# Ledger of designs, part 6: designed miniproteins, single chains, continued (2)

Each design is a single chain, and the fold is of that chain. pLDDT is the mean over its residues in the fold that is shown.

## One batch from the design tools (miniprotein)

Design m4186
Fold by ESMFold2-Fast:
Structure m4186 (fold): chain A 88 residues (1-88)
Amino acid sequence: SLYLDDETKIKILEELKKKSKNKTIYTGFLYSLKGDEDKAQELLKNVKQEEVDEVILEILKEEYKYKLETEKDPKNIEIVKKALEAEK
């Protein structure tokens, strides 16, 4: 995960959850970020690893897009662009 504050991560996860078929996995990750690990574990215990991996890639892609839009350093922008290409 990129260095983003928890509030920004929560916002990204909530927006991705609206568009995703994997809403349960996003809800589990949201509980984890909010500090409710017991609820996160209950939601994620019966999820396939392949579905979790798909959600992680979706999250990384959106976090990288957010960084690309907010980053002002040209060197850091280049790093983010290369990371986005590598995740495809």
Scores: mean pLDDT 74

Design m4187
Fold by ESMFold2-Fast:
Structure m4187 (fold): chain A 61 residues (1-61)
Amino acid sequence: SPQDEQDQQYRDSVRTLSVEEVEALLDAFRTLLAQETDPQRRAELQRQIGIVEEVLAEKRA
């Protein structure tokens, strides 16, 4: 699906970042999610957070 392709492209982009940059990105998205009230935007942020968390775990292994 277009969403799966976008998620894969985003994952690949995050993989190019350093551990420090990925940690900073994760903190930024968590801050945004805490303030977001729109359900669609929350779902988008949660998907992005999941991808960033997976990449961070991969880099820390």
Scores: mean pLDDT 86

Design m4188
Fold by ESMFold2-Fast:
Structure m4188 (fold): chain A 66 residues (1-66)
Amino acid sequence: SGRVVGTGLNAVGATAAALLAIGEGGRAEVTVGDTIRVVATGLDEEGAQAVAAVIEASGGTAEVEL
């Protein structure tokens, strides 16, 4: 199962990434600091790539582990 780490997110980007991860059957852990970090787990390859794309489209940085 895939894991995606998103960093440098605002509230809108973090919410979109977390909701997509849950919608893809995964889980999301959200850590709020000066920027927001989202760790999505339990994803297949398509779900991981979709979450990564949303993170990048939101101006964040995505790290994908398949």
Scores: mean pLDDT 86

Design m4189
Fold by ESMFold2-Fast:
Structure m4189 (fold): chain A 80 residues (1-80)
Amino acid sequence: SLEELRKLLEKFKEAVEKGDKEEAEKYLNEFISLALTVAPESEILRLIGLALRAIGHLLDGNYEEAVEVLEEMLELLEKT
């Protein structure tokens, strides 16, 4: 659900603020998995592209940019 996605995004932000990289990776993965599961078929390819960008930012240590991409994914799902 969108509520669970918001909850996962908040947990990701908390993990980033604490410097807990393993917890951040866990919540990013859970967010992406849920987002792709609830996505309408018409938006799947766009969400995959966003998911890859978020993963790239996480791997590069660009946590603020990763948050921005997850927020973009959430906004897209809220408007579909």
Scores: mean pLDDT 85

Design m4190
Fold by ESMFold2-Fast:
Structure m4190 (fold): chain A 88 residues (1-88)
Amino acid sequence: SAEAEKLFAEGEKAFLAGDLEKAAELYEKAIEIDPEYVKALLGLGRTKYAMGDLEGAIEYYKKALEVTKDPEEQKDIQEAIEELEKKK
C-alpha cells in the first residue's frame, strides 16, 4: 500500500540518520499495514542488529525469508541469517 511504502521510506531516512528507535517504529508501522512487506521486515531486522538485538534481527530476517517470493532474495536472506547465527 502507498501508506506502508511511505512509512518504509521514512524508516529508511531515520535509519540513515542513525535514529534507530525511530527507524524501528516506522518499519513496525509499515509491517502493521502490510505484514508481508519484505523490505520493511528486512529494514526492521537490520535496525535490530544495529541496536545490538541479534535475536530480534534473526527473527525478522526469518520472517522475511518465509514471505519473499524472489529466489535470489531468499538466498541473500538465508546467507545473512547464517552469518548472524554464527555470532550467537
Scores: mean pLDDT 88

Design m4191
Fold by ESMFold2-Fast:
Structure m4191 (fold): chain A 60 residues (1-60)
Amino acid sequence: EKEKLEKELKYLEFVLKNLKEMRDLYIQANAPSSKIDALDKQIELTEKRIEELKKKIKEL
């Protein structure tokens, strides 16, 4: 159980890193605000999921 949650956490942290890098690229390329907003929402959701997983792992 804990091992599965830790693996999921590592995956989400990898996803978060990629989303943040893509956001930086979009800003650099002066992408439409709608695309940046969509990435910001995905980043927020991913960060929330990471926090929830960290709490679950700590409680185990």
Scores: mean pLDDT 83

Design m4192
Fold by ESMFold2-Fast:
Structure m4192 (fold): chain A 57 residues (1-57)
Amino acid sequence: SKELEEAIKEFLDWSGLDESLIEKIKEELKKYGFTDEQVIEWYKAVKGEYDYPTEAP
């Protein structure tokens, strides 16, 4: 899923990790049976807790 790939990319950027890990993370998630929607929801929840408000002045 493109949305899953973009979510993983944002997670890697946020964590300071290299984008080359996208494929490895996708394979790991598939191995553990996570759905695209579950991963995206988890990422949004985690990022939202540590990120600044998305509303710009």
Scores: mean pLDDT 67

Design m4193
Fold by ESMFold2-Fast:
Order: structure tokens, then C-alpha cells, then sequence
Structure m4193 (fold): chain A 76 residues (1-76)
């Protein structure tokens, strides 16, 4: 049943969003703590900001791609 598969994948996507948010928060804390302990604190902090923005952008793109895939599956 395609309808059941679509619903299952929508639930999985919601779970992935929650886990991704938690992972980003943990990574942010860990990378920030390491940057403050670094000899190149300023450069490390700038790198952390770039990494976190890139990760957020990538996660958003992955989520959009998954939503489109589910919509295509639903259309069948």
C-alpha cells in the first residue's frame, strides 16, 4: 500500500529533523569548546561558524529532497 509507505516515510522524515537538530546542537557545543581551547581560537571559531552553516544548509537540502521524493511516490 503506497499510502502506508508514504505515511511511514513522512514519519521517518520528522524523526530525522528532530535528530538532526539535536546533533547540530551537540556538534556546535563540541566544536565551540575545542575552538576556545585552541591556539588559533579566532580562526577556529570562524571555521566552526562556516561548518555549522554548511551543515544546516545541507540538512535543509536533504529534507527538501526527501519531501519531493515522498511527494513523487504519493503521486503514483
Amino acid sequence: NISSLVESQRQNLEDQKKLSTEMLERIRKELTDKAYASKNKEEELAQVERILKAMESTMDEVMRSEEQRIAELEAK
Scores: mean pLDDT 80

Design m4194
Fold by ESMFold2-Fast:
Structure m4194 (fold): chain A 78 residues (1-78)
Amino acid sequence: ESLDLVTKPLEELKKKLEENKEKLSKEAIEEITKLLKEAEEYIEKFLNREITPEELLEKTKKLLEEAEKLLKEALEKA
């Protein structure tokens, strides 16, 4: 299902952020959290039938990829 392709990576990133929050700067946490929140907003729009599965996947893929990059970079510099 299209929703699972988004929710599973989102949950994994949230878990990694929580597990590593003591190693991360407040700025890194805020930036990553903002991207994850934007992905959650697209999930909510999809559940409300405001966007298509294709739109959900396109919009959230970029947000989740950016969040993962920021998390990796922040952990390398911690």
Scores: mean pLDDT 82

Design m4195
Fold by ESMFold2-Fast:
Structure m4195 (fold): chain A 59 residues (1-59)
Amino acid sequence: SLLNKGKAEVYLKMGKEAYKNKDYDLAIEYFKQAAEYDPSFTKEANELIEKAKKDKEKS
């Protein structure tokens, strides 16, 4: 639905902002929510989750 796509876009944006602030756990949660609301974001969300997990290990 359009509402679920809108929610996914908001979560994706919030995840990217959390990632920029180095809040990696929060970023991962938001990226997971984006994929759950709209599976078309699954590939992008998974790539961002992997990036956040790797950067968290370096922190």
Scores: mean pLDDT 86

Design m4196
Fold by ESMFold2-Fast:
Structure m4196 (fold): chain A 70 residues (1-70)
Amino acid sequence: KKKAKEYAKKGIKALSEGDLETAEKYADKALKEDPKNKAAIYVKKAIEAVKKGDLETAEKYYKKAKEELK
């Protein structure tokens, strides 16, 4: 659980820096540790939204991911 949370934090940080490759890598690592980690799930949804050019949806999921970290 705690290791998944740390990976999710790294994914969120990478996403905020525009590093989608690193964000996806850490979100995937978080989900391997805990498939129910909502922060990591939201990071992956934000990445998919960015890839589709939907920046409004990406921002929404980025905020949700941060909320899951408290």
Scores: mean pLDDT 83

Design m4197
Fold by ESMFold2-Fast:
Structure m4197 (fold): chain A 119 residues (1-119)
Amino acid sequence: MITLTESGGGTVKEGGSVTLTMKMSGDLNLVVEVGWWRQKPGEPLEHVASIDLFTGEVSYAPEVAGRATISVDKAASTSYLHLSDLKVEDTAVYYGYAVALSVPPATYFGEGVELTVVA
């Protein structure tokens, strides 16, 4: 079983930056991908960023491309999502995730961290 613990949300000014963290614990040997989803008020869940742990390949949603950086500290078992040039539209609950190559493949989500961007 894999447990994800997010932190680093809160209230931030527009134009500022934030780093969201996701600490991972449990059986991480099967984890192949980590990333972030978000849900804005009144909107569906949307993908933000991912990193492939075998290749190091990163992907970013168009809305955050050029403003987002995802990274993983394997020794600390922690993933980071850095968001710069924050917009009011970045206000959302952010969910860290991990994909494990179990049988069947499983995706684990954290409980979410709230980010509020104010003008």
Scores: mean pLDDT 86

Design m4198
Fold by ESMFold2-Fast:
Structure m4198 (fold): chain A 99 residues (1-99)
Amino acid sequence: ATDENGTVPFVTLERTIEVEGSPEERLEKVTQKAKEIAEKYGPVTELFPGFLVLPGGAFMLVRAEGNKVTVRVGFINPAEDPETLEVAKKVLEELEKEF
């Protein structure tokens, strides 16, 4: 059942990447590569380490835990902007291929 107000929950895409190094080195490597990939599609804003605003307004959060890095992409307006979703998918796909 949908909320009577028609509120659509935001879409989240998640990937887990295995990267060697310290937690800080893994976070930096994945964040920098994600930024490089995303910049091919448009402007990228870094709000703080591991938090990027992608072209179209999707946000990306990078977290390092043990031997794994989790990359999560969320959308502010997922239903209204299919281009933002396509950019996010391409960034995550290319990021997985780099590691």
Scores: mean pLDDT 71

Design m4199
Fold by ESMFold2-Fast:
Structure m4199 (fold): chain A 56 residues (1-56)
Amino acid sequence: MSDEEKLKKLLEAQNEVVREALLAGKAPSGEEARRMVAEKAGISEEEARRLGKKYG
């Protein structure tokens, strides 16, 4: 999977995490949110952090 594909999966997962939090009335912490996004995207937290540094 390319970096671009991984980044798209992370963005999609982030939108899902935000939507679920809004529906549940609970916001995860920033660290919890990052972990949940990485898990939903099927990407390691280390890889998600690397992509964030490179493209964020």
Scores: mean pLDDT 76

Design m4200
Fold by ESMFold2-Fast:
Structure m4200 (fold): chain A 62 residues (1-62)
Amino acid sequence: EEELEKRIQEALSKMTLEEVDEIKKLIEEGKYEEAIKMLKKYGLTEEEAEYVIEKLKKLLES
C-alpha cells in the first residue's frame, strides 16, 4: 500500500466503532471541521482527514 493509505488505515484502526459513528454523524450534519479535528487526534494530517471524510460521505450516499 501507499504510505499515505497506510497512515490512514493505521489511524482508522485505532478508532473505536463509537468514534467512527460520531464522525459519520458530524459529516451528516455538515460539521466537517469537527470531524477533521477528531481524525487529527489519531495522527492524520488535515489533508488526510479530508480524504477520509470524502470516503465516508460516499458511504452515506450509498
Scores: mean pLDDT 75

Design m4201
Fold by ESMFold2-Fast:
Order: C-alpha cells, then structure tokens, then sequence
Structure m4201 (fold): chain A 81 residues (1-81)
C-alpha cells in the first residue's frame, strides 16, 4: 500500500541518518519512535507504524553494536603496533 511505502521510506530515512552520524543515534532513535507513535494515533496506521518503529529500533541497536565493535578493534590495533 501507499501508506506501507511511506512508512518504510520514513524508517529508511532514520536508519540512514543514524548510520551517517552514529554519535546522534539516541537522538535519532527517540525522534523516530516519537514520529511513529504520532502515526499510530490513527488506528488505520497503528500496525504499520508499530512494525516500522520496531524495525528502526532493531536496526539502531545493530548499528550501535557495530560502532562499539569498530571502536574496540581500533583500540586493539593501537595496542598491537
């Protein structure tokens, strides 16, 4: 549906913003969750909004873990040189 498409594009936009500036992850995630909560106020879009809110939240967690792992690898490289 057109609504599903727009929700997906919105979610992809937030994920891209988080990947571009990982230091702003918490702020971008909070903004995404708030935006999807606003969409969910209309019962017609609640299921779609909840689905993409969960997806953004899961992807944000994965990005955070990737960033932390990259940081640990950089520290290890410095110790091994």
Amino acid sequence: SEEEKKAKELAEGYISAIRALPENLDRQLAAAQKQFDEIAKNPKYKEIADKYKEWVTAEADRIKQEHELRKKLEELRKQLS
Scores: mean pLDDT 83

Design m4202
Fold by ESMFold2-Fast:
Structure m4202 (fold): chain A 64 residues (1-64)
Amino acid sequence: MTEEEIAERIAKETGLSLEQARKIVEYVKKHPVITDEDIRKLAEELGVSYETVVKAVEIARKEL
């Protein structure tokens, strides 16, 4: 899948905006190890729940 297709899937499955989903895809691509602190930071930056970011990161990691 392309990075754009992954972002579209994340947005559809999590309710994140396409722009928020793109940020998560880019972050996961650049950071092969995602920590609890990384997830908390993304959740705070994007204004969404920790659980939403976990789901988005899992989708991105599976498809990348």
Scores: mean pLDDT 82

Design m4203
Fold by ESMFold2-Fast:
Structure m4203 (fold): chain A 87 residues (1-87)
Amino acid sequence: MKRVEVSFEALEESKDRAILAAVEAALRAAGRYEQAAATGADPSAAPKHKVKVEVEELSPDLVKVTVEVEDEETGLKAVVTAVAKRR
């Protein structure tokens, strides 16, 4: 099992911008993991994977975004969690 975790602070004026920044960071990290996994696999085979995105507001100033990617053929999982703090 492989896990990629990303944490960052967003110095934004609104929580909506913090949510967007967290989602973008998590998706970029998940995409980079998929690309790295694909380069290690047979490139002639289209990888089958499941993607789940969860957004959770932990507090008015703190948003958590979790992106989980699972390769159905190899069983490899990548979980990317991005936390954005509005300040």
Scores: mean pLDDT 53

Design m4204
Fold by ESMFold2-Fast:
Structure m4204 (fold): chain A 60 residues (1-60)
Amino acid sequence: MSKKVLEAEILLALGRMAAYLGMNDLALELYEKALKLAEEAGDKKLAEEARREKERVKAA
């Protein structure tokens, strides 16, 4: 597994924690970073997960 995939997974987990705490702006920033890293790594599933999490926060 590439370092970028692992980093994106960590950022997604942190983003979900931020969203749970009501820190929506921070959650969006973390999801955007995770999405960029997932796209750079070519991990389509991880990139889709990051996009869905961003949409959920925007809809809240």
Scores: mean pLDDT 82

Design m4206
Fold by ESMFold2-Fast:
Order: structure tokens, then sequence, then C-alpha cells
Structure m4206 (fold): chain A 120 residues (1-120)
């Protein structure tokens, strides 16, 4: 795969993580619904960042793991971003999002970290 395309895909994922950190409140009635909302936000942010970098991409995001500890929820999201050129280039990332309960059905994102990022 083209190294510049792989670097741009990786940058799109990094920008997406920073944008998701700016979300003031995530609303949901279950850890599963919170997880899906976070995955959807990361997918949209990754696609937007890639569009700003001039890359036509397909993005898939899925919830891999949810862990509850008192008022905290930790969600691992798997992101696959694929540039649609020839040959296709892809990056896969595991993004860990930590949220704290701030009200009934309301959560604050306290941390977003890229735990793993792979090319190919």
Amino acid sequence: ADPETLAALAEAVRRAAEEVKKQPVIKGDSPESIGQRVADLLAEATRKAAEELGLPVEVQASVDRIEEKGDEITIDVLIVATALGEPPASVAARVRVTLKKIGDGEYEIVDVEIVELRTG
C-alpha cells in the first residue's frame, strides 16, 4: 500500500479520537447503547477527517468490549478505515473510550486513547 495513504488514514483516526473527546455528553439507557453511540461517533469523525485529507474512505466501527466499574464505563471500539483506491489501503485501530456517569442516562467522555493502530 502507498505509505502516504496509510499515514493519512492513521492521521484521520487520530483526529477522530480528538474530536470525540470534545463531545460534552453521551446519552443512553444501557452500556450497549452508549457503546454503539460512541462507535458511531468515531466512525463519522474518522470519515470526516479522511474527507478533509482528500481520501475517499469506507469506515467500519464496532464495539469490541464494554467494562462497567461503578460510575465508569470503558468501551473498546475497533475501527477499520479503507481507502478505495487501487490497490486498496486500510488501517485498523483499537480506540478505548472511558466515560463517567454524570446523571441518569448521561455520561461524560473523560478519556479517548488509541490503544493499537495497524496498517495493511
Scores: mean pLDDT 86

Design m4207
Fold by ESMFold2-Fast:
Structure m4207 (fold): chain A 98 residues (1-98)
Amino acid sequence: MKEEAEKLLKELEEKAEELTRLYIEADPEHAERVREAQKIGPIAGALLALMLDDPELARRFRRALHRAYSGEDSVEGLEEATRIAEEARERARKRVEE
């Protein structure tokens, strides 16, 4: 149970770091702002990147994080946040390739 949540959190942090890196490459104009948020943590960097790119997806990500940290739905919240980060990461990767 605890090990599953810790594994999901690590996966989320890894995807958040990759998302932030790809977003910086895709949108150099906002790169400095995203890097500043990343200094707080990989999840903060990813959240700012999402807020700049897709505010509705950012709202869903923030909601999933709230569920993850506020108690009973922590595993489901982390799973949802990880799916959102992965979706955004794939979108950012495609944008960098073009």
Scores: mean pLDDT 79

Design m4209
Fold by ESMFold2-Fast:
Structure m4209 (fold): chain A 85 residues (1-85)
Amino acid sequence: KYRETLERLLAGVRAVAARIAAGDWAAAEAAEAATLAELGEEMKEFIAAYKAGKLSEEDLKAAKEALAAAREAAERAVAEARARE
């Protein structure tokens, strides 16, 4: 379940990144809002499970890797958007 939540979070970040790379900041803002609205409850559940010690070490490692990949995608998209006129 949490793996699916992390995969959906990464997909959402990549969708925002694609809009940013295209230079469509309004679409990027809309995609971000939609992702947060869709995943907000699942993310709260994931955080609650982490605080309760219910996540395995493998799940925590997967979460860190997914967040790192999402950050890299976002940074690359911003750099690409800045290069577009």
Scores: mean pLDDT 70

Design m4210
Fold by ESMFold2-Fast:
Structure m4210 (fold): chain A 89 residues (1-89)
Amino acid sequence: SEELIKKAKEAIEKMRKAVEEGNDDEAFQYAVEALKIATKLLDEGRYDEAIKIAEEVMEVARGLKNDFLRGVIELAAATILAVAKSKLS
């Protein structure tokens, strides 16, 4: 749905701002929100949109200072990417 994609973009923009401000806890919350939306898009068969969101979340997560929180986000996003790409092959 358009609402899910809009919410994901808003969450990623807020995640970017939190990373720039050094607020890892806030960035993690927005990453989780965006990845939950990516998972819903997977359930809807919208694999290309799910891939886009997961890739962008992984890119933004590189700016996190907390290695543990970054690792959790990277694992979750990588899992979504693996599932979505397996459906497109």
Scores: mean pLDDT 88

Design m4211
Fold by ESMFold2-Fast:
Structure m4211 (fold): chain A 92 residues (1-92)
Amino acid sequence: GARLAALVEELKRKAAEKGISVEVEIRGDELEIRISGLSPIQLTSLALYFIGLELDGAEVEVKVEGDSLEIRARGLTEAQMEEALQHILSLL
């Protein structure tokens, strides 16, 4: 929806201001995120957050390479996607 699209654009802008690269793809109930330029604390916190979504019934794949994080999460509601994007925003 429009709110989700606005959160994606806000996330991209905030990340760019901090030298962080963010790519977001949303397809139905699937959220794919690629982030580069994360601190160790940001990377660890985000990886744990998304892994924790499996406790709520989501299927999550997390790949960590250096300062980069790739996430694929399936079975998400739009509300869960909004919460996830807001969580990333709060950590940047």
Scores: mean pLDDT 86

Design m4212
Fold by ESMFold2-Fast:
Order: C-alpha cells, then sequence, then structure tokens
Structure m4212 (fold): chain A 83 residues (1-83)
C-alpha cells in the first residue's frame, strides 16, 4: 500500500511538472507577444503624434500604461508557475 501510494504521488508530480513547464512556456510566449504588440502600438502612436501631437501623446500614455499592467500580470504569472 505504501509503494502504491508513492507511485500515485510520483505520477501526480510528473503531471504537475509537465503542466507547470507548459504553462511557463505559454506565459513566456505571451510575454513576447505583449512586447511586440507594445512596440507596434508605440510606432502607431508616434506616427499619430506627427499629425496630431496632443492625440498621439494621449494614445502613447494609454499604450504605456496598458503595457506596464500587462507586463506586471504576466511576470507575476510566470513567477507563480515556477513555485
Amino acid sequence: SLEASRQSAEDILKVGEEVSRELIERLEKKKKEIEEEYKKKLKEAEELMKKDEEEGKKKKEEIEKEYKEKKEKIEKGIEAAKR
């Protein structure tokens, strides 16, 4: 019974390790997507600033705020998945 309990625990741990690894990989990929999206949106805001400085500046501030919030959430998610 003790050996059977150990085998079941090892199987659960292996599944947990696989799920954690896959989750970390998905979160790291999402982090890269967030960074790429930020760079694209930032370029769009800079182009808007050339045509309408006030509107472009407002859009840039919104993009920077959204990026900081998304980056913080994804980094916390990666940290939690590593525990």
Scores: mean pLDDT 79

Design m4213
Fold by ESMFold2-Fast:
Structure m4213 (fold): chain A 60 residues (1-60)
Amino acid sequence: MGERQAEAVKHVNEALKAYEAGDEATADEHIDRASELLGATPEQRERIRQAVRDEAERGK
Protein backbone atom coordinates (compact mmCIF):
# COMPACT_ATOMS: atom_id res chain seq x y z
CA MET A 1 0.00 0.00 0.00
CA GLY A 2 2.44 2.71 1.13
CA GLU A 3 5.39 1.29 -0.86
CA ARG A 4 3.58 1.71 -4.19
CA GLN A 5 2.96 5.39 -3.43
CA ALA A 6 6.57 5.89 -2.28
CA GLU A 7 7.86 4.26 -5.48
CA ALA A 8 5.60 6.52 -7.58
CA VAL A 9 6.91 9.62 -5.75
CA LYS A 10 10.49 8.53 -6.48
CA HIS A 11 9.67 8.22 -10.18
CA VAL A 12 8.04 11.70 -10.18
CA ASN A 13 11.21 13.14 -8.59
CA GLU A 14 13.40 11.38 -11.17
CA ALA A 15 11.16 12.75 -13.96
CA LEU A 16 11.54 16.27 -12.54
CA LYS A 17 15.35 15.92 -12.54
CA ALA A 18 15.33 14.51 -16.08
CA TYR A 19 13.17 17.37 -17.42
CA GLU A 20 15.44 19.87 -15.66
CA ALA A 21 18.43 18.25 -17.42
CA GLY A 22 16.62 18.37 -20.79
CA ASP A 23 16.20 14.57 -21.01
CA GLU A 24 12.51 14.45 -21.91
CA ALA A 25 12.58 10.78 -22.99
CA THR A 26 13.84 9.59 -19.59
CA ALA A 27 11.42 11.95 -17.82
CA ASP A 28 8.44 10.57 -19.80
CA GLU A 29 9.45 6.98 -18.90
CA HIS A 30 9.46 7.89 -15.20
CA ILE A 31 6.05 9.61 -15.53
CA ASP A 32 4.63 6.51 -17.24
CA ARG A 33 5.98 4.27 -14.46
CA ALA A 34 4.63 6.54 -11.69
CA SER A 35 1.21 6.70 -13.39
CA GLU A 36 1.07 2.89 -13.71
CA LEU A 37 1.95 2.47 -10.00
CA LEU A 38 -0.87 4.89 -9.08
CA GLY A 39 -3.40 3.27 -11.45
CA ALA A 40 -3.81 6.61 -13.22
CA THR A 41 -6.03 7.04 -16.28
CA PRO A 42 -4.49 8.42 -19.51
CA GLU A 43 -5.99 11.83 -18.65
CA GLN A 44 -4.52 11.77 -15.13
CA ARG A 45 -1.14 10.65 -16.53
CA GLU A 46 -1.08 13.61 -18.95
CA ARG A 47 -1.98 16.00 -16.10
CA ILE A 48 0.89 14.63 -13.97
CA ARG A 49 3.31 14.92 -16.92
CA GLN A 50 2.33 18.56 -17.56
CA ALA A 51 2.60 19.49 -13.85
CA VAL A 52 6.09 17.94 -13.52
CA ARG A 53 7.25 19.57 -16.78
CA ASP A 54 5.99 23.00 -15.63
CA GLU A 55 7.75 22.56 -12.26
CA ALA A 56 11.03 21.65 -14.02
CA GLU A 57 10.80 24.72 -16.27
CA ARG A 58 10.26 26.96 -13.23
CA GLY A 59 13.30 25.37 -11.54
CA LYS A 60 15.63 26.32 -14.38
Scores: mean pLDDT 80

Design m4215
Fold by ESMFold2-Fast:
Structure m4215 (fold): chain A 70 residues (1-70)
Amino acid sequence: SEERRRLLDRLVAAGGVPISEEELAKEFGISRATVRRLVDEINREAADPDRSLVRRVPGVGYWLGTVRVP
């Protein structure tokens, strides 16, 4: 979908910098629930059992990456 593609492109452009769910929702004019759904769809399509393509931490936000941060 267009929204999923744009969300993924935004996270790629951020270069691993976390973006809050609220900020993404505001930037794209969608609900926070829709942001969560789009992230879940992206991760489902990536099908990595050990690491999600898009990482999520409560209170921090979302970012693109699979590497451990020291």
Scores: mean pLDDT 71

Design m4216
Fold by ESMFold2-Fast:
Structure m4216 (fold): chain A 84 residues (1-84)
Amino acid sequence: SMREEGEENERRGEEAEKQGDYVSAGRHYVTAAGNYLAAGDLERARRMLEKAEEATRKAKEQGQDVSDVERAIEGARAGLRLAE
């Protein structure tokens, strides 16, 4: 289910974050946000977008390119606004 996929991607994001891999963390969190949005879980979708934004900020501080993740976050935020 989309909820189960969201939970799996949330867990993978947390593990990537523990490893200091903020690019992977951001990608997993954005994917989890999309999964939760598809499942109708708007609050978990918002939480995942907040985590993705924080991971993206840390990745940029490390000098990494996360333009793809930033675009995905914008898309997910637009989807969330339409679902409200």
Scores: mean pLDDT 89

Design m4217
Fold by ESMFold2-Fast:
Structure m4217 (fold): chain A 90 residues (1-90)
Amino acid sequence: SLVEEAEKLAEEAIKKVKEIAEESLKNKVPLEEAHKKLQEVVDEFIEKMNEIIEKIKDPEELKKVREIIDKAKEEITEIYEKFEKEHAKL
């Protein structure tokens, strides 16, 4: 289902953002470079989600996919905030 595909994309995006943030802290990657890599993951996620949205004909299914996107954005924002705080300590 398109809802299951959206959930999978959200899980993969969150995982990638966590991995990039953790590796950037470990390797002391400059903030600007780390932000660029994190933004590339977010941009790809939004692009793929928009492709799913374009295929949805059912308004209830569309609502579920929108909720998945909103939740993923919230989780990614929390990872960004934690990353910035930890990076500031380097």
Scores: mean pLDDT 88

Design m4218
Fold by ESMFold2-Fast:
Structure m4218 (fold): chain A 69 residues (1-69)
Amino acid sequence: EEEKRREELRKEAQSYFNRGVFYLSQKKYKEAAEDFEKAAKLYEEAGDTVNSQRAKEMAEYAKKLYEKA
């Protein structure tokens, strides 16, 4: 079922997003960026444009921190 698949993708995306936030708190900026990028793709596949955009912004933020580290 398409709706059920989208809900599963959103839950997976949220899991990656939360792990990315955890890596940011640990100053693991490369791992954080990778998790936020994965979350953004999963939110996009789920049709969740708002959370996909937020995850993309968090990935760019983590990349800026990675460049300084």
Scores: mean pLDDT 84

Design m4219
Fold by ESMFold2-Fast:
Structure m4219 (fold): chain A 56 residues (1-56)
Amino acid sequence: MVDELVEKAKEAAEKGDLKTAAELYSEAVRLANEQGDALRAMEIIEEAAKLQEEAK
Protein backbone atom coordinates (compact mmCIF):
# COMPACT_ATOMS: atom_id res chain seq x y z
CA MET A 1 0.00 0.00 0.00
CA VAL A 2 1.13 3.55 -0.61
CA ASP A 3 1.04 4.47 3.08
CA GLU A 4 3.03 1.37 4.08
CA LEU A 5 5.69 2.15 1.47
CA VAL A 6 5.94 5.76 2.69
CA GLU A 7 6.27 4.62 6.32
CA LYS A 8 9.00 2.13 5.40
CA ALA A 9 10.77 4.83 3.38
CA LYS A 10 10.68 7.24 6.33
CA GLU A 11 12.00 4.57 8.69
CA ALA A 12 14.84 3.76 6.29
CA ALA A 13 15.71 7.46 6.01
CA GLU A 14 15.74 7.84 9.81
CA LYS A 15 18.19 4.95 10.00
CA GLY A 16 20.41 6.65 7.40
CA ASP A 17 19.57 4.25 4.57
CA LEU A 18 18.70 6.99 2.11
CA LYS A 19 19.04 4.78 -0.98
CA THR A 20 16.47 2.30 0.31
CA ALA A 21 14.25 5.19 1.37
CA ALA A 22 14.41 6.68 -2.14
CA GLU A 23 13.53 3.32 -3.74
CA LEU A 24 10.56 2.87 -1.41
CA TYR A 25 9.38 6.42 -2.15
CA SER A 26 9.62 5.67 -5.89
CA GLU A 27 7.42 2.58 -5.47
CA ALA A 28 4.92 4.61 -3.44
CA VAL A 29 4.79 7.28 -6.17
CA ARG A 30 4.20 4.67 -8.84
CA LEU A 31 1.38 3.05 -6.84
CA ALA A 32 -0.24 6.40 -6.00
CA ASN A 33 -0.23 7.38 -9.68
CA GLU A 34 -1.83 4.05 -10.63
CA GLN A 35 -4.56 4.74 -8.07
CA GLY A 36 -5.14 8.22 -9.54
CA ASP A 37 -3.89 10.02 -6.43
CA ALA A 38 -1.75 12.67 -8.11
CA LEU A 39 -1.57 14.90 -5.02
CA ARG A 40 -0.17 12.07 -2.92
CA ALA A 41 2.31 11.17 -5.65
CA MET A 42 3.56 14.77 -5.84
CA GLU A 43 4.08 14.93 -2.07
CA ILE A 44 6.08 11.69 -2.14
CA ILE A 45 8.16 12.91 -5.11
CA GLU A 46 9.11 16.04 -3.16
CA GLU A 47 10.18 14.03 -0.11
CA ALA A 48 12.22 11.59 -2.21
CA ALA A 49 13.92 14.41 -4.12
CA LYS A 50 14.88 16.22 -0.91
CA LEU A 51 16.38 13.05 0.56
CA GLN A 52 18.41 12.32 -2.57
CA GLU A 53 19.78 15.88 -2.68
CA GLU A 54 20.76 15.76 1.02
CA ALA A 55 22.15 12.25 0.77
CA LYS A 56 25.89 12.09 0.27
Scores: mean pLDDT 77

Design m4220
Fold by ESMFold2-Fast:
Structure m4220 (fold): chain A 89 residues (1-89)
Amino acid sequence: MEEELRQKALDLYIEGTDLLAEGVRYLRKAKAGGTPEDYRRAVELFRRAQELFEEAAKLFEKAGHPMADSARQLADVARRLAEEAERLL
């Protein structure tokens, strides 16, 4: 059970990291003269990354794993980036 929770949390954490990186690419493209659609994609990617990191944090916490703090921190980063992208829309 704890092993399964830790593995699921790690998978969510990795997926969140990939989405966060993709969101940053769209945000940079948008800022460099992209379209409103580029900002919307960045928001969608950051919000999904936030959800994944929040879920990963809960699972890491249940498993007693120290990565819960890292997952919470990345959720906050994703949230702030989503808010920035929304503000620039």
Scores: mean pLDDT 89

Design m4221
Fold by ESMFold2-Fast:
Structure m4221 (fold): chain A 67 residues (1-67)
Amino acid sequence: YKEQLIEKLMKEAGLSKEKAENAANAMINGDEEQRRLYVELLKKEHGLSEEQAEEILKLAEKAKESL
């Protein structure tokens, strides 16, 4: 799930691999509120759609559960 999250962040938000890894770690290690705030920030700064944001949120949740 973490690798899928990194891939989505690179492809859909246009982040470099290093930035996508940092973003994924922040979302996985954060609580639900912090994770939602991070996704809202990505929508604002990188123009993610609601569907893209929802997929990223679900991947981060699944990645956290796999820890």
Scores: mean pLDDT 78

